# Designed miniproteins, single chains, continued (5): the designs that were tried, part 39

Each design is a single chain, and the fold is of that chain. pLDDT is the mean over its residues in the fold that is shown.

## One batch from the design tools (miniprotein)

Design m17332
Fold by ESMFold2-Fast:
Structure m17332 (fold): chain A 96 residues (1-96)
Amino acid sequence: MTPEQRRQEAIDAVRGAAGSARNALEALKNGDLKTASIYLVAAQLHAAAARYLEPSPEVDKAIEHLRKAGKALDQGNVEEAIKHLEEAIREFEKAA
């Protein structure tokens, strides 16, 4: 893989993570916890790919916020999950 190809794949992975996190946030705002959980898993997978391709402090912070959002959902704390998804999206936007 060329450095340019790796950087583009990392950017695409960050954008995929941000998009999935936004879909999870939308689902939570609509009360659809099952759909939110599916998109949260997708966001975590894209974020892991981004970290593997090009590690950054912003991606690491976003991954931690996605982890906290998942824990909040497991505990039924929708408001905390929304807050952590919004913070994860903000960190992904800084990384792209």
Scores: mean pLDDT 89

Design m17333
Fold by ESMFold2-Fast:
Structure m17333 (fold): chain A 67 residues (1-67)
Amino acid sequence: GAARYAEAVAKARELGAANPELAAITREVGERLREIGDALDVGLALARETGDLEAGLALAGKLSGGA
């Protein structure tokens, strides 16, 4: 579940403290996941306002994927 996932992430972060390179990678991955989450929130807000789920998902994909 989500709690187990959060615990695993915290453990990986603790291990990363012993290796600066791993800590940097963990931070970068966390920032990317946050950007994706923010993009999904914007897409969902559009879908709720317009009732168009496809438009919301397309916007989220554009904001998170950038390609």
Scores: mean pLDDT 69

Design m17334
Fold by ESMFold2-Fast:
Structure m17334 (fold): chain A 92 residues (1-92)
Amino acid sequence: MLADAAVTASLIAKEKNIKLSSSVLYAAAKRAVALLEGKELSEEELVDAMIEYSENIGEPLSREEAKKLLEENKENIEEVTKETVEIMKKEL
């Protein structure tokens, strides 16, 4: 599910010509999966997810950098998350 959401979010961003880092796309995907499961993730949970993902890909983000990326991309994250949820609901 999370891998499918990450691929879907990446395709949506590409089609809309929205440039998001992989850590930000991962946050959007993780939020979409949580929403499909009837859960809402806090901003701190999204920041934690971005930091963990960034460490796994060898490009570690500080908490301050992750928070800044979430705030700067807030509208794009919301749009990509909503469309990812809609597409994945049709496939379930």
Scores: mean pLDDT 81

Design m17335
Fold by ESMFold2-Fast:
Structure m17335 (fold): chain A 66 residues (1-66)
Amino acid sequence: MPLTLDTEVHLERVTLDAEGNEVAREDLGVRTVGEAVELVRELAAQGYEAVLELDGDRAVIHVRRR
């Protein structure tokens, strides 16, 4: 994959309910892949289940409450 930690992506956070449906979406602006990975780690430390999905120049963090 041609993406590196320094690759800039348009990052969004999507909050999912217990059924996996989108209940909230937040535009986090342009971030690096490395910044997105660190945010996933921070969310996991706060007790969330967080998954980073990369799609070209876009990235989405799907966040679910455990």
Scores: mean pLDDT 79

Design m17336
Fold by ESMFold2-Fast:
Structure m17336 (fold): chain A 99 residues (1-99)
Amino acid sequence: EEARKRAIEFLKKYLGVDEETAKALSPEEILRLLYQGGFTPEEILKLAQEMKFPKELIDLAKKRVERYKKITSMTPEEKKLFEQRQKEIAELEARRAAA
């Protein structure tokens, strides 16, 4: 399978995983190793799609990409303002629930 061959070559090239080990890895294990190897969520998502991983793992990778883009696009000031705003909203909701 082309996608499986590409996955094995990728793991060997970037993570130093031998061919036998790479062939024995489940899609979930491959995904975990890529995250641990310091690959960006976007790169991991593209690879998971190319390898035709189960929908559940692709959906997980998509959520990580969304979170990564949101965090990396924020300046330290924007992140503080976002956290402050989330806290204010949570406090307002808590007060409304208590009333």
Scores: mean pLDDT 70

Design m17337
Fold by ESMFold2-Fast:
Structure m17337 (fold): chain A 89 residues (1-89)
Amino acid sequence: SAADLAAALIARLDAQIAALRAQLARETDPARQAALRWTIAQLERIRARVEAIARSDLSDEEKIFELEILEGLALIVLGVYNLILRRLA
């Protein structure tokens, strides 16, 4: 169901955000700190959108479609983060 998909995506985003925040707490390089803060902010924005879609009066089919787009956006954000990290290595 759309509710199950939203709950699963929120759980994954929460785990990813927690891991990135733990990395930020140990990071001493300013450029890497900036990349971590940007990535966390983007994932938190996506998480808020997932919650908004879950609470909306959209059909289950429309919710699933929107949630799949948001899952794709989260993957793009993590891809950009990895690209930045490789440039800083």
Scores: mean pLDDT 91

Design m17338
Fold by ESMFold2-Fast:
Structure m17338 (fold): chain A 77 residues (1-77)
Amino acid sequence: PMLKAVNVREELERLMGTLSPRLAAAVRELVERGAISPSEALVRRVADRHGVDPAALRRAVAEMAEIVERAIEEQKA
């Protein structure tokens, strides 16, 4: 079955909408780099660049990774 892009996009936008603008930007940077499971060092580096809490960034990335992984599994099925 085909993935509903609207569903994934909606979930991601909802999550991003609950984050501060800087935290949302940091999450987008990690995802755009393809770093769905980023190292501790990379998370801290990106968090520092955007002036956000690295713990909050890790949590947001984990949530986003779960949404993306679910979408990938749907696509493969």
Scores: mean pLDDT 71

Design m17339
Fold by ESMFold2-Fast:
Structure m17339 (fold): chain A 67 residues (1-67)
Amino acid sequence: MSETGRRLFIGLAMKEYGLSREEAEEIVEIVEENSDYSVEELAKIIKEKFGLSDEEALRIAQAGKKL
């Protein structure tokens, strides 16, 4: 992920999904470390780690995969 893409995602995650900067940074790390995972598998990891709904986790995973 580019530095610009990373900063854009962090800002979006904080504003739209109510995540802290630290939580948004962890999500970026999860997406980068698991780049071969499906959106559904990433959503499962994000949901479990951050206590998000299925819908929120799926939306975040989709956004992360586009970066």
Scores: mean pLDDT 78

Design m17340
Fold by ESMFold2-Fast:
Structure m17340 (fold): chain A 110 residues (1-110)
Amino acid sequence: KEIALEGLDRIIELIEKAIEEMKGASKEEALKKMTELGLKIKEILLETADKLSNEERENNPAIKLMEKVADEVGKIYDDLVEGKISAEEALKKLEELLERAKKEKKELEE
C-alpha cells in the first residue's frame, strides 16, 4: 500500500471517529472535536509528506486529496465558529465530505 494512501486512510478514520463523537454534541463540544480533528489531519499530512520525495509530494494525487480534505474540514470549522452553521449542519457536512473522500480514494486505487 502506497504511503500517501495510508495517510489518506488515517485521515478518513479520524473523520469517521469525529463524526461518531460529534453526534448529539453541543456547539462547544463540536468546536472542540473539530479543532482536535483539524490538528490531527495536519499532523498526518505533514508526517506523510515528510516520508515522500519532493517529486512524489508534488505529483501524488492522494496527497492532493488529503490537502483538499484538510481544507474542507477547515471551512466547516470556520463556518461553525462564525455561527453560519449549527453543530448538526457541521456534522452533516463532515458526513458528506467523508463519502466524497472515500469515493475519490477508491477511484485512486482502481
Scores: mean pLDDT 84

Design m17341
Fold by ESMFold2-Fast:
Structure m17341 (fold): chain A 74 residues (1-74)
Amino acid sequence: DLLLKAYEALKAGDIETALKYVSEASKKLGDSPAAEELEKAGVLLRLGRVEEAKEYIIRAAEHVDKELAEKLRK
């Protein structure tokens, strides 16, 4: 799961790896609400706003995998 990998990379402080997985997930999701949330996460990561980016990854997960979204909030 690309969203889980992106979130775990951010927990490890690996912003570059997280950006890679966010980009891959956005491409897989296409022109969708989940992809829009991931595009916002990507912008925030480039600004170093990691905690806000995590929120947008959770929002993307809410659109495609509600169980994952609940796990990421815990």
Scores: mean pLDDT 83

Design m17342
Fold by ESMFold2-Fast:
Structure m17342 (fold): chain A 89 residues (1-89)
Amino acid sequence: SQRQQQLLQQSQNLQLQADYYNRRSRLYDDRYRQLQRLADDLGRNLSLDRDRYLETQRLSDRYRGLAGGYRRRSQILNDRAQQLQQQAN
């Protein structure tokens, strides 16, 4: 009984953390997509501002990396939460 309650509470806490990282991942993925569209627009006329194009691509890649990192972290936490729920049975 007490062990089951502890496992369920730990699972719930991991799910809350996973949800937080999933929301962060989506925020950075949206920013990545916005910057990628801007980079595509700038890339059509590189003679106007090459530095702006390169910086926009750099920021886009950075946010893509952040989104991926948070997605992986969220998945690991969710998987662990599910394992704890199964152990509570």
Scores: mean pLDDT 86

Design m17343
Fold by ESMFold2-Fast:
Structure m17343 (fold): chain A 73 residues (1-73)
Amino acid sequence: EADVEAAKQVLESLTPEEIARTARVIANLAKERGVQEAYDSAEKARDAAEKGDHETAVNYLAEAVRILLEASA
């Protein structure tokens, strides 16, 4: 079962640059697996991280991971 809150705490420990890099990896995985909603969320996380909006970046990246895990179950 996906624990999104635990994932959020890990993501909050990352720098914006690390979040942007992680979001790119998640976006590529979502695209390869055809999970458009996870791709869109990961791209929003990358954009927010590059703009220095750390809280928004963490929230969108956690959402992308949640969607991708649910699609993989």
Scores: mean pLDDT 79

Design m17344
Fold by ESMFold2-Fast:
Structure m17344 (fold): chain A 81 residues (1-81)
Amino acid sequence: SELEKRIEEVTKYASEVAGKAAYDYAKKQGWSDKKAQEISKQAEKHAQGIGDKALELYREGKTEEAEKLVDGLEKAAEEAE
């Protein structure tokens, strides 16, 4: 499915952007590398969770809800980049 592929691609993109943004923010605040890595992983996991929810909605046949969630995730990632 084109939507399933889009969910996977957007989830990967958003996770990478979220992790980098969180890491860069922590470093600008003067936080340790350990703390920066921890918040980066948390941000990646959060974005992945949203993507997982979109995939669940798609599998339940809730195509419109899945599309809206993916659109929101992609927009948030683009704004954070």
Scores: mean pLDDT 89

Design m17345
Fold by ESMFold2-Fast:
Structure m17345 (fold): chain A 92 residues (1-92)
Amino acid sequence: GAEKAIEYANLAGKYGIKAGEKGGDASGGAAAAVSSSGAGAAASLKGAGPEEARRSGEGAKKSVELAGERGGNEELKKKGVEYAEKAKEAGE
């Protein structure tokens, strides 16, 4: 379970970055936010436990949604949100 949380968080981060990149100006800041959310999920595997994995997944989802909105790439945003949600669930 927890190992998949980090994998999905990383995928959410990658798609969030791509979504922001396609839209222009906001891409750098949005990418950093998404990466930070992924790192949080990763940290959960080391000792934070399932609750923190869920919290990190929530952050990743929100960051990906913001990146997609600012980037304007709806398809990449949808992919990122999907993986962020799976990261949250897998953190169980």
Scores: mean pLDDT 58

Design m17346
Fold by ESMFold2-Fast:
Structure m17346 (fold): chain A 70 residues (1-70)
Amino acid sequence: MVLSEEQKKGVIENVKKAAETLGIPEEKVKELIEKISNEDLTTEEVIELLQELGVSLPQAKAIVHDGINK
């Protein structure tokens, strides 16, 4: 499922909050946010990108699914 503009905003907000908690470098967070904003990414693709940054699968799923529902 491709993220809508509203879903992208919710996911980006959750990514920023999770990155602060998990200590992900700000430059990597910015790259991910730019990719989410500028590309028609699916929920699955965003989960994969979060896992590449060292986020566990359950945490990545929570970040994306909670973001979609905000």
Scores: mean pLDDT 80

Design m17347
Fold by ESMFold2-Fast:
Structure m17347 (fold): chain A 93 residues (1-93)
Amino acid sequence: ADELEERIEKEAKEPYEKVLKLLEEAVKKVKEETGESGAEAMKKAVELAKKEAEPLFQKVIDLLEKGRELSVSDPEAARKYAEEMIELLKEIK
C-alpha cells in the first residue's frame, strides 16, 4: 500500500534498499543456476538470501515472504507483517 511505501521511504529507506538488493541478487543467481522462474525462483531466492544475510536481515526477509504470501488472501495480516518489517529495518538503521 502507498502508506506503507511512504513510511518505509521516510523511516527505513536505506536498510530496505539493502534487503531488496540482496533479494534481487539471490533471484538472479537462482535463475542463472537453475533456470527456474516466477514463484519457484522467488522461493529459492528467499532461502538463499536468508542463508547469506545477517540475522536481522534474515528476519526482515522472513517477514517479507510471509507478507507476500498473504497479500492476496489476507491483506490485513500482510499489513501486520509489513509493520513488523519496518520496525526491524529501523533497528538496522
Scores: mean pLDDT 72

Design m17348
Fold by ESMFold2-Fast:
Structure m17348 (fold): chain A 63 residues (1-63)
Amino acid sequence: SPEVRAQKLKLTIETFRKMSELVDRWLAARRAGDAKAQAAVLEETAQLHADFQAQMAALDAQS
């Protein structure tokens, strides 16, 4: 449906914005040599990916 397509687009845009923020934080942590901060960003990235997949699957089930 057009509504589901719009929700998927919004979710994709929001996820891309969050991913961009995480990339910037990861690069900063790498420049600082902060292994703990690097690990934390990777954990947040994995969670963001899992959340995105789960939300997309829920939207697909509505189609």
Scores: mean pLDDT 88

Design m17349
Fold by ESMFold2-Fast:
Structure m17349 (fold): chain A 93 residues (1-93)
Amino acid sequence: MEELASHEREELIAEFERMLERSEATYPREAALAREVLEAVPSVAELEEFLARASPLEVTALGMALAAAQDGEVVKVAEERLARLTAEVEAAE
């Protein structure tokens, strides 16, 4: 059961690749960035650090990939970061 962390990352990438295949023709750059980010993130804590410094584009790409995954903890972290960035953009308008 302790090996689930690595399995979760692999599962996120696999689910993202399915999403990527469907949107690759329209958003190939964003899809490629999300895939590279997911491969580079080893843990939830490092994902939080990445999201704190990520551009809105990178957060959006991650959000798409994580929405397809079934890892509630990772999805929640990404959703909270994305919602915060969206609120900041909306407040600036």
Scores: mean pLDDT 55

Design m17350
Fold by ESMFold2-Fast:
Structure m17350 (fold): chain A 86 residues (1-86)
Amino acid sequence: MEEIEKKLEEVAKKSKKYEEMEKILKETKDFLEKKTEPDEASLTALLEYLYKEGKLTEEQLEELKEKSENNSLSKKELAELIEKLL
């Protein structure tokens, strides 16, 4: 958990041009710290950002959105998404 938070801070520092990314990373960090599911809007924004950057396929985006809506998205899957930001 804390290791992922450290990776998020490193990404935020490296990606100074992406203020939108910093906002998404902050919400993701809050989710990891609180161990609470993020709201669907925040998670959807993260997934759409990764899709826009070419790090997710359209199929992966749709599958992950469905998992988010059904509260079946695991913290492990969220951690793998954060690793794709690196």
Scores: mean pLDDT 64

Design m17351
Fold by ESMFold2-Fast:
Order: C-alpha cells, then structure tokens, then sequence
Structure m17351 (fold): chain A 93 residues (1-93)
C-alpha cells in the first residue's frame, strides 16, 4: 500500500537524521529545516513526514506502557492513529 511504502522510505532515511527530527523542538527553525530535508528525501509532503516523526517520538512511550501493562494495546492504538493520520495527510496533499 502507499502508506506501507511511505513508512518503508521514511525508515530507510539515515538514523541520525530521524533522531535529530525526533529530538528537535517542533517549534524551532532547526526542526523545520530537518523536516524539509526529510520530505525531499522521502518524496512526500511535509505534513506526512511530521506524522511519521510524531509516531517515532511517541513510540518509546507506547512500548513502555505496553511493557508495564503487559499488553500490546498502547502500540496497536498508536499504529491505528498513525495510519489514520497518514491517510488524512495524503488526502489533504
């Protein structure tokens, strides 16, 4: 699917670039520059890349919640939210 191809392209980006995006202040000029670079490399709108970066930022928390509660429910909820947000961002582009 287009969503799975986008996720695969995003995951193929340099780990250092993804890490910088995740840990940058979303309101900063640095974050905006990183997102622009990622959008160009992935071949997707900035809004799509922001959704993927937000997912990576939230993933460790969902993993920790799942481990503490001994369930995959937090991860499944985050994955469902990611797919819905990606579909919306793609439709808006």
Amino acid sequence: SEIDELIARFNALPETLRTRAVFSDPDSEEHARIIDEMAALVGAPRAVVEVLVDYERRLPIAELQGAVLKTDAPLRALEAELRAALAEALAAA
Scores: mean pLDDT 84

Design m17352
Fold by ESMFold2-Fast:
Structure m17352 (fold): chain A 78 residues (1-78)
Amino acid sequence: KLEKEIIEIFEKLKEGSKEPVQPNDEQIELMSKLQEIFDKVKEKNKTDEEIKEELLKKGISEELANILLEKYKEAEEN
């Protein structure tokens, strides 16, 4: 439920949508937890494929895992 809403938020941000995206408190907390899980997986795994596989093992969907990987790559380009 919340995971699907988080995916929608990330998709709108990627598309450069003009529609304002304001996550609610539950979505913000879930996003923070997903980021913590991603950071821990990233520390132990070196390749994008290994990171994605570990995220899937933790119950994160393939769609959301791909979004988290893209977000990380965008942050690295910073």
Scores: mean pLDDT 69

Design m17353
Fold by ESMFold2-Fast:
Structure m17353 (fold): chain A 79 residues (1-79)
Amino acid sequence: MEELFEAEVLAAIGAMYLAIGKRLESQGKYDEAAEVYEKAAEIFRQASELAKGIDPELAQRYEELAKEAEDLANKVKSK
């Protein structure tokens, strides 16, 4: 199931972007952190779309991660 593997790879990349965003936020680089968090959200949304027809529960997990990344981006934009 190539699509599920691709979704898992994208989710891993999204998690990496979340980690980078948190690092930038801890350094006070809020504009850079916001951009990286927005990229993480986009990647998790792509992972969710790929998983949606195969594993709806996994797709929902990825949607939750995308929402978390969006909320983090909005939080740092207000600083």
Scores: mean pLDDT 84

Design m17354
Fold by ESMFold2-Fast:
Structure m17354 (fold): chain A 84 residues (1-84)
Amino acid sequence: MLESHALSAETRARLRTRLGLSDEEIDTLVALSQAEAEDGGEGLRALLLAQGLTEEQAEAVRRALSSPAAEVAAVLRAARAAAA
């Protein structure tokens, strides 16, 4: 089941370069996106907030999950830069 929605090595490499995320962070986001698809996304929002994202940034990430990785990268990088 993980493989059905898991990111390819190629996609992970691009996300590491563009998002500035670790493999663990990418895995966590993918796994939660999968789990929260059934749960209505509340837990995904809560986790994104726990990772230092604001509510606005968490919502932007949810919207950007339908967009190219570059947009997700921009939002997540900005959020990480703002997180203390």
Scores: mean pLDDT 55

Design m17355
Fold by ESMFold2-Fast:
Structure m17355 (fold): chain A 73 residues (1-73)
Amino acid sequence: SAAEKAARGVQRGAERAGGPAETPYEGGVSLGRLSPAAAKAAVAELERVGAQDDPLGREALEGAREGLRIAGA
């Protein structure tokens, strides 16, 4: 699905930023903490593709929001 592709994109983005990304949630947290601008773009894409209705998409969305909260973004 588009949501799964977006979630996997979050994990790859986290890995490129040098953070752990074993799950979409962990990838989201890493991306939000290490690359807030990329995480904000990822959140917008996840919302656009209806990520909340997909288990992997929802994990990535929740992780990215938590990472952004930790970063103060």
Scores: mean pLDDT 89

Design m17356
Fold by ESMFold2-Fast:
Structure m17356 (fold): chain A 105 residues (1-105)
Amino acid sequence: MSVAEIVEKQIADLREMQQVLHPSLQPTVEEIIALLEELRQLLLEHPDMPVSIQTRLLMEIMAVSASILVALRSPQQIELSLQNLQRERDALKALLEEAKKAAEE
């Protein structure tokens, strides 16, 4: 199973969960989905992407999943859930820029 296939599954899961999340979280989840779609496309075009980038992407997918579970379990802590998802979004943005640079080699 490729990392790109794992990313594809995560995107599908996030899209299904998006509509049951608090409305304030939905824009950040949509941004995370867009970043994951760009990362998936880069992995498909560059299967020789460094293992370090692939590993960080897998760790970030796990972090996003954990943040979504917290948001579903603790809807009263919406501000904390938003901050967690925004941090994961920013980490994915940084990873995408590193992946783009690695792809230029």
Scores: mean pLDDT 85

Design m17357
Fold by ESMFold2-Fast:
Structure m17357 (fold): chain A 100 residues (1-100)
Amino acid sequence: NPEVVKKVEELLKEPDIFEALEKLSELAKSLTPEQLVELAERLLKEKDLRSKLFALHLLQQAGIKAEGEEREKIRKKVEEFVEKMLPEMEKRRKEIREKK
C-alpha cells in the first residue's frame, strides 16, 4: 500500500520520536499482521537506529494482532533481530572504551 509507505516515511522525519511512535501505533491498528511484517522488513534494510526501532515496533504490533503459527513466526523474527543487534552494540561499546 503506497499510502502507508508514505505515512511511515513522514513519521521517520518527525523530530519527536515519542509522537512518531504514537502515530505509528495508530497507523498499525489499521494494518494486517502481514502488512506490518512487510513494512518492518523494509525498514530493517536501513542502517539508521530510528528505522530499526520503527521495524521492531511494527513487529511487536504484528505479534499482538497475530495468533497461533503467525504469532510464533513474528516472535522468531524479533528474537533473530535482537540477537543480530547485540554483537554490533558490544562492538560499539568496546570502541568507546578503547578511545577513552
Scores: mean pLDDT 75

Design m17358
Fold by ESMFold2-Fast:
Structure m17358 (fold): chain A 96 residues (1-96)
Amino acid sequence: SAMEEEQQRRRLEILKIMFEYMEKYRAKINEEISDEQEKRLYMLAFRSALVILVNEAIRKGMSIEEIKKYIDENLESEVEKRLAELKAKQAARAAG
C-alpha cells in the first residue's frame, strides 16, 4: 500500500542518516585513537547513543529534519554518558 511504501522510505532514510553519522564518527575515531580496544569502546558508545536518540525522536513523532537537529544537539552529550557507563562496567569487570 502507499502507507507501507511511505513507512519503508522513511525507515530507509533514517537508516541512511544513521549510517552517515556512524561512518563520519568511525573516520574521526580512526584518526584520533590508535588503540583498537579503545576504538571499539567509542564506536559502541556512539552506536548506543545514536540508536537511543533516533528511537526517542521517532517516539516523539519528529520529522526527518527534526531528527537530524535532535541528533546534532544531543549526540555529543549522549556519547559521553554512554562512554562513561561502558568504562565503569569495564572497571567493575576488571575488579571482580
Scores: mean pLDDT 86

Design m17359
Fold by ESMFold2-Fast:
Structure m17359 (fold): chain A 79 residues (1-79)
Amino acid sequence: SIDELLAEMERLVEEAPHLTPEQLKEAVDRFSELRVEIDELAKTLPEEERKAVQERVNELSRRLFTTILAKEAADAAAA
């Protein structure tokens, strides 16, 4: 279900700050797969429910992106 896929995305975002660069790449790849699957399933939903799902995905994507940027900034500061 979409709820189960969103829950998996949320777990990946929560784990992301604690991952190695290699693990983070795998998490990003999995997150992208989940996003595609959610987008496909959401096409069958009423407009309001589809928008709610898209807003949740966007929130989770922003949180993941923030973690990636923070890790990249830390790596740049070490150089």
Scores: mean pLDDT 83

Design m17360
Fold by ESMFold2-Fast:
Structure m17360 (fold): chain A 95 residues (1-95)
Amino acid sequence: MDELIERMLNDEEVRERIAEVLESHGFEVIRDPETGALEFIFPDGTRVPLEVLVRLMMLASREAQIAAFQSLGLSREQAQSLVDDLDAIIDEFLA
């Protein structure tokens, strides 16, 4: 699993697709100009690094993912929509 997570974190297409999904949901995406590292700002003001987000999507159950996003300030409906969009990227990468 760690090797698969590292492959996703180093895949520029996967990173950009995740960033596009978060931006489409109204989240601010912060890019480090020197490293290309991505962080996402959630409605409660929490900054979530891409690695943390990918680990959540890969290792947690769907209900745990929804609960995590709700704890970061999303409604249940917003959290479900975000999880569905992110899981689609993960499923495509794993295919």
Scores: mean pLDDT 82

Design m17361
Fold by ESMFold2-Fast:
Structure m17361 (fold): chain A 113 residues (1-113)
Amino acid sequence: SLKEKLEEMKKNIEDWFDEKIKENEKNPKVVATLEEVRKVMLGAIEYMIENVEKLSGEEMIEILEKALAEVEAIVKEAIAAEKDPEGIKALEEALEEVRHAVETLKKIIEESS
């Protein structure tokens, strides 16, 4: 079901970001950015899970695209301010993970419509 796919993606995002936050624990600015990105993505997915019977596929895609745009803005600002190459790498990997998650969910939603 779509709800099960959303719940699976929520867990994947939680686990991925928890590991990356731990790996970057010595860089508090990177941790703060990763936590903000995690919060944006989980907020969007949790809202879709709670409202899966009420939201159209188009509305879910719009929620995901808005979340991705917000994450891209957050990450680009953080990368521009970051001087640690390992911190920049972690932020770039976080953006790529969010892009793949959004693309995967958009495909699932479109195929369910």
Scores: mean pLDDT 90

Design m17362
Fold by ESMFold2-Fast:
Structure m17362 (fold): chain A 94 residues (1-94)
Amino acid sequence: FSQAQVVNSMLLFIRYAARELAENNASEEEMEKAVNQIMEMIRESVETHKISVASLEELIAELEREAAAETNPLRRRFLQRMIEGLRELKRELE
């Protein structure tokens, strides 16, 4: 898989998770658990597919744009938590 395909898959999964959490009116605890699980999968994917820092920066930038435009407070909160996790991962790889 190309890095672009892997990053796009991550983006689609994050969008799916945001929708599911909002539809189920997820608690803060449920949201945090989801963030942690998704970050674990992303960390594994980054290692397995040798995802570059530049590719992670593209993912972060797209999520920042989506969070800024998001009107649903639960989805926005989830996206912000994902952005925090990705920024932390990026710092570890730098």
Scores: mean pLDDT 86

Design m17363
Fold by ESMFold2-Fast:
Parts: sequence; structure tokens; C-alpha cells
Structure m17363 (fold): chain A 76 residues (1-76)
Amino acid sequence: AEALARAVQAAAEAAGLPPGVAGSLAMSVTHAVLTGEDPEQAARESAEQAVKAGVISPEQAEKAVAAVTAAARAAL
């Protein structure tokens, strides 16, 4: 769980997300994986909230969702 959360957060930060948004994304994706939910859906929902809040662009959100989903699948 900790290794997964770190990998997801690192991927989100590498995609250009602020640390706070990256951390929120990492928590949502880690929870989804642990509960058997879709990590891509969890990443997309978290990223959409950040876009609605004006913290990141839709382009950054799409890039981050792709990177985070790949990192989560690789960590499993």
C-alpha cells in the first residue's frame, strides 16, 4: 500500500501536478486499488475535482490520469 501510494504520487508530480493535488490523487487511487475499484476512474474523479477548483488544467489532468493509472498497474 505504501509503495503503491508513493509510486502514484511520484507519477502525478512528474506529470506536473502540485504536491497537494498529487497527494490527493495518490490517496484516491490507493483506496480504489485496496477496495477492488477501478484506479483509472478514481484518478479521473480526483483530477476533475482539481480542474473544477482551478488548481490544474484539463490537459494536466488527462496527462496525470494516464501516468497515475500506468504507475498503479505497474505497482500491482
Scores: mean pLDDT 79

Design m17364
Fold by ESMFold2-Fast:
Structure m17364 (fold): chain A 95 residues (1-95)
Amino acid sequence: SEVEKLIEEAVRKIREYAEKAAASEDRAERTQLLLEAAKFVSEKMKEAAELDPEKKEEYEKTGEEVERLLLQGAGSSAEGLLRLAEEAAKKIEEV
């Protein structure tokens, strides 16, 4: 379905950008990458809400939880960041 494609794109973006951020020793670059991923996920969740309005609140809440996890990851170790990113990916896949 179209919604499944949006979810797959969001999950892919989280994993890609989390790996890039985990490889960076610059906290500012790490934070920027994770904010870009969070913004992308938020936009995909809004698109999903337009296609499936009955789940609008669930998509919006998931987007907020993903942003929180990724921002927590910015201040974490590389392993901690990757763990939080996987938790965020799981939350999107479970919507």
Scores: mean pLDDT 88

Design m17365
Fold by ESMFold2-Fast:
Structure m17365 (fold): chain A 73 residues (1-73)
Amino acid sequence: RKETLLLFRLIAFEAETYVARRARDPALAEANVEEMERWYEEYKEEMSEELQKRFEEVLEEARRVREEAEAAA
């Protein structure tokens, strides 16, 4: 029932992941992944299956951005 708020937070995480990729900042990328993982563990049971899949896709992308930033440093 709070799915709209969870969706808006996911959109914010997508934007933060984009910023981390553009900045090529490993610390920013790591902070984003840690925040997403904590948020997913806290709220995954309140998410629809579709929102959970989308969140996992964004989290996987955020992890790739972190790995790329760390490898470039």
Scores: mean pLDDT 81

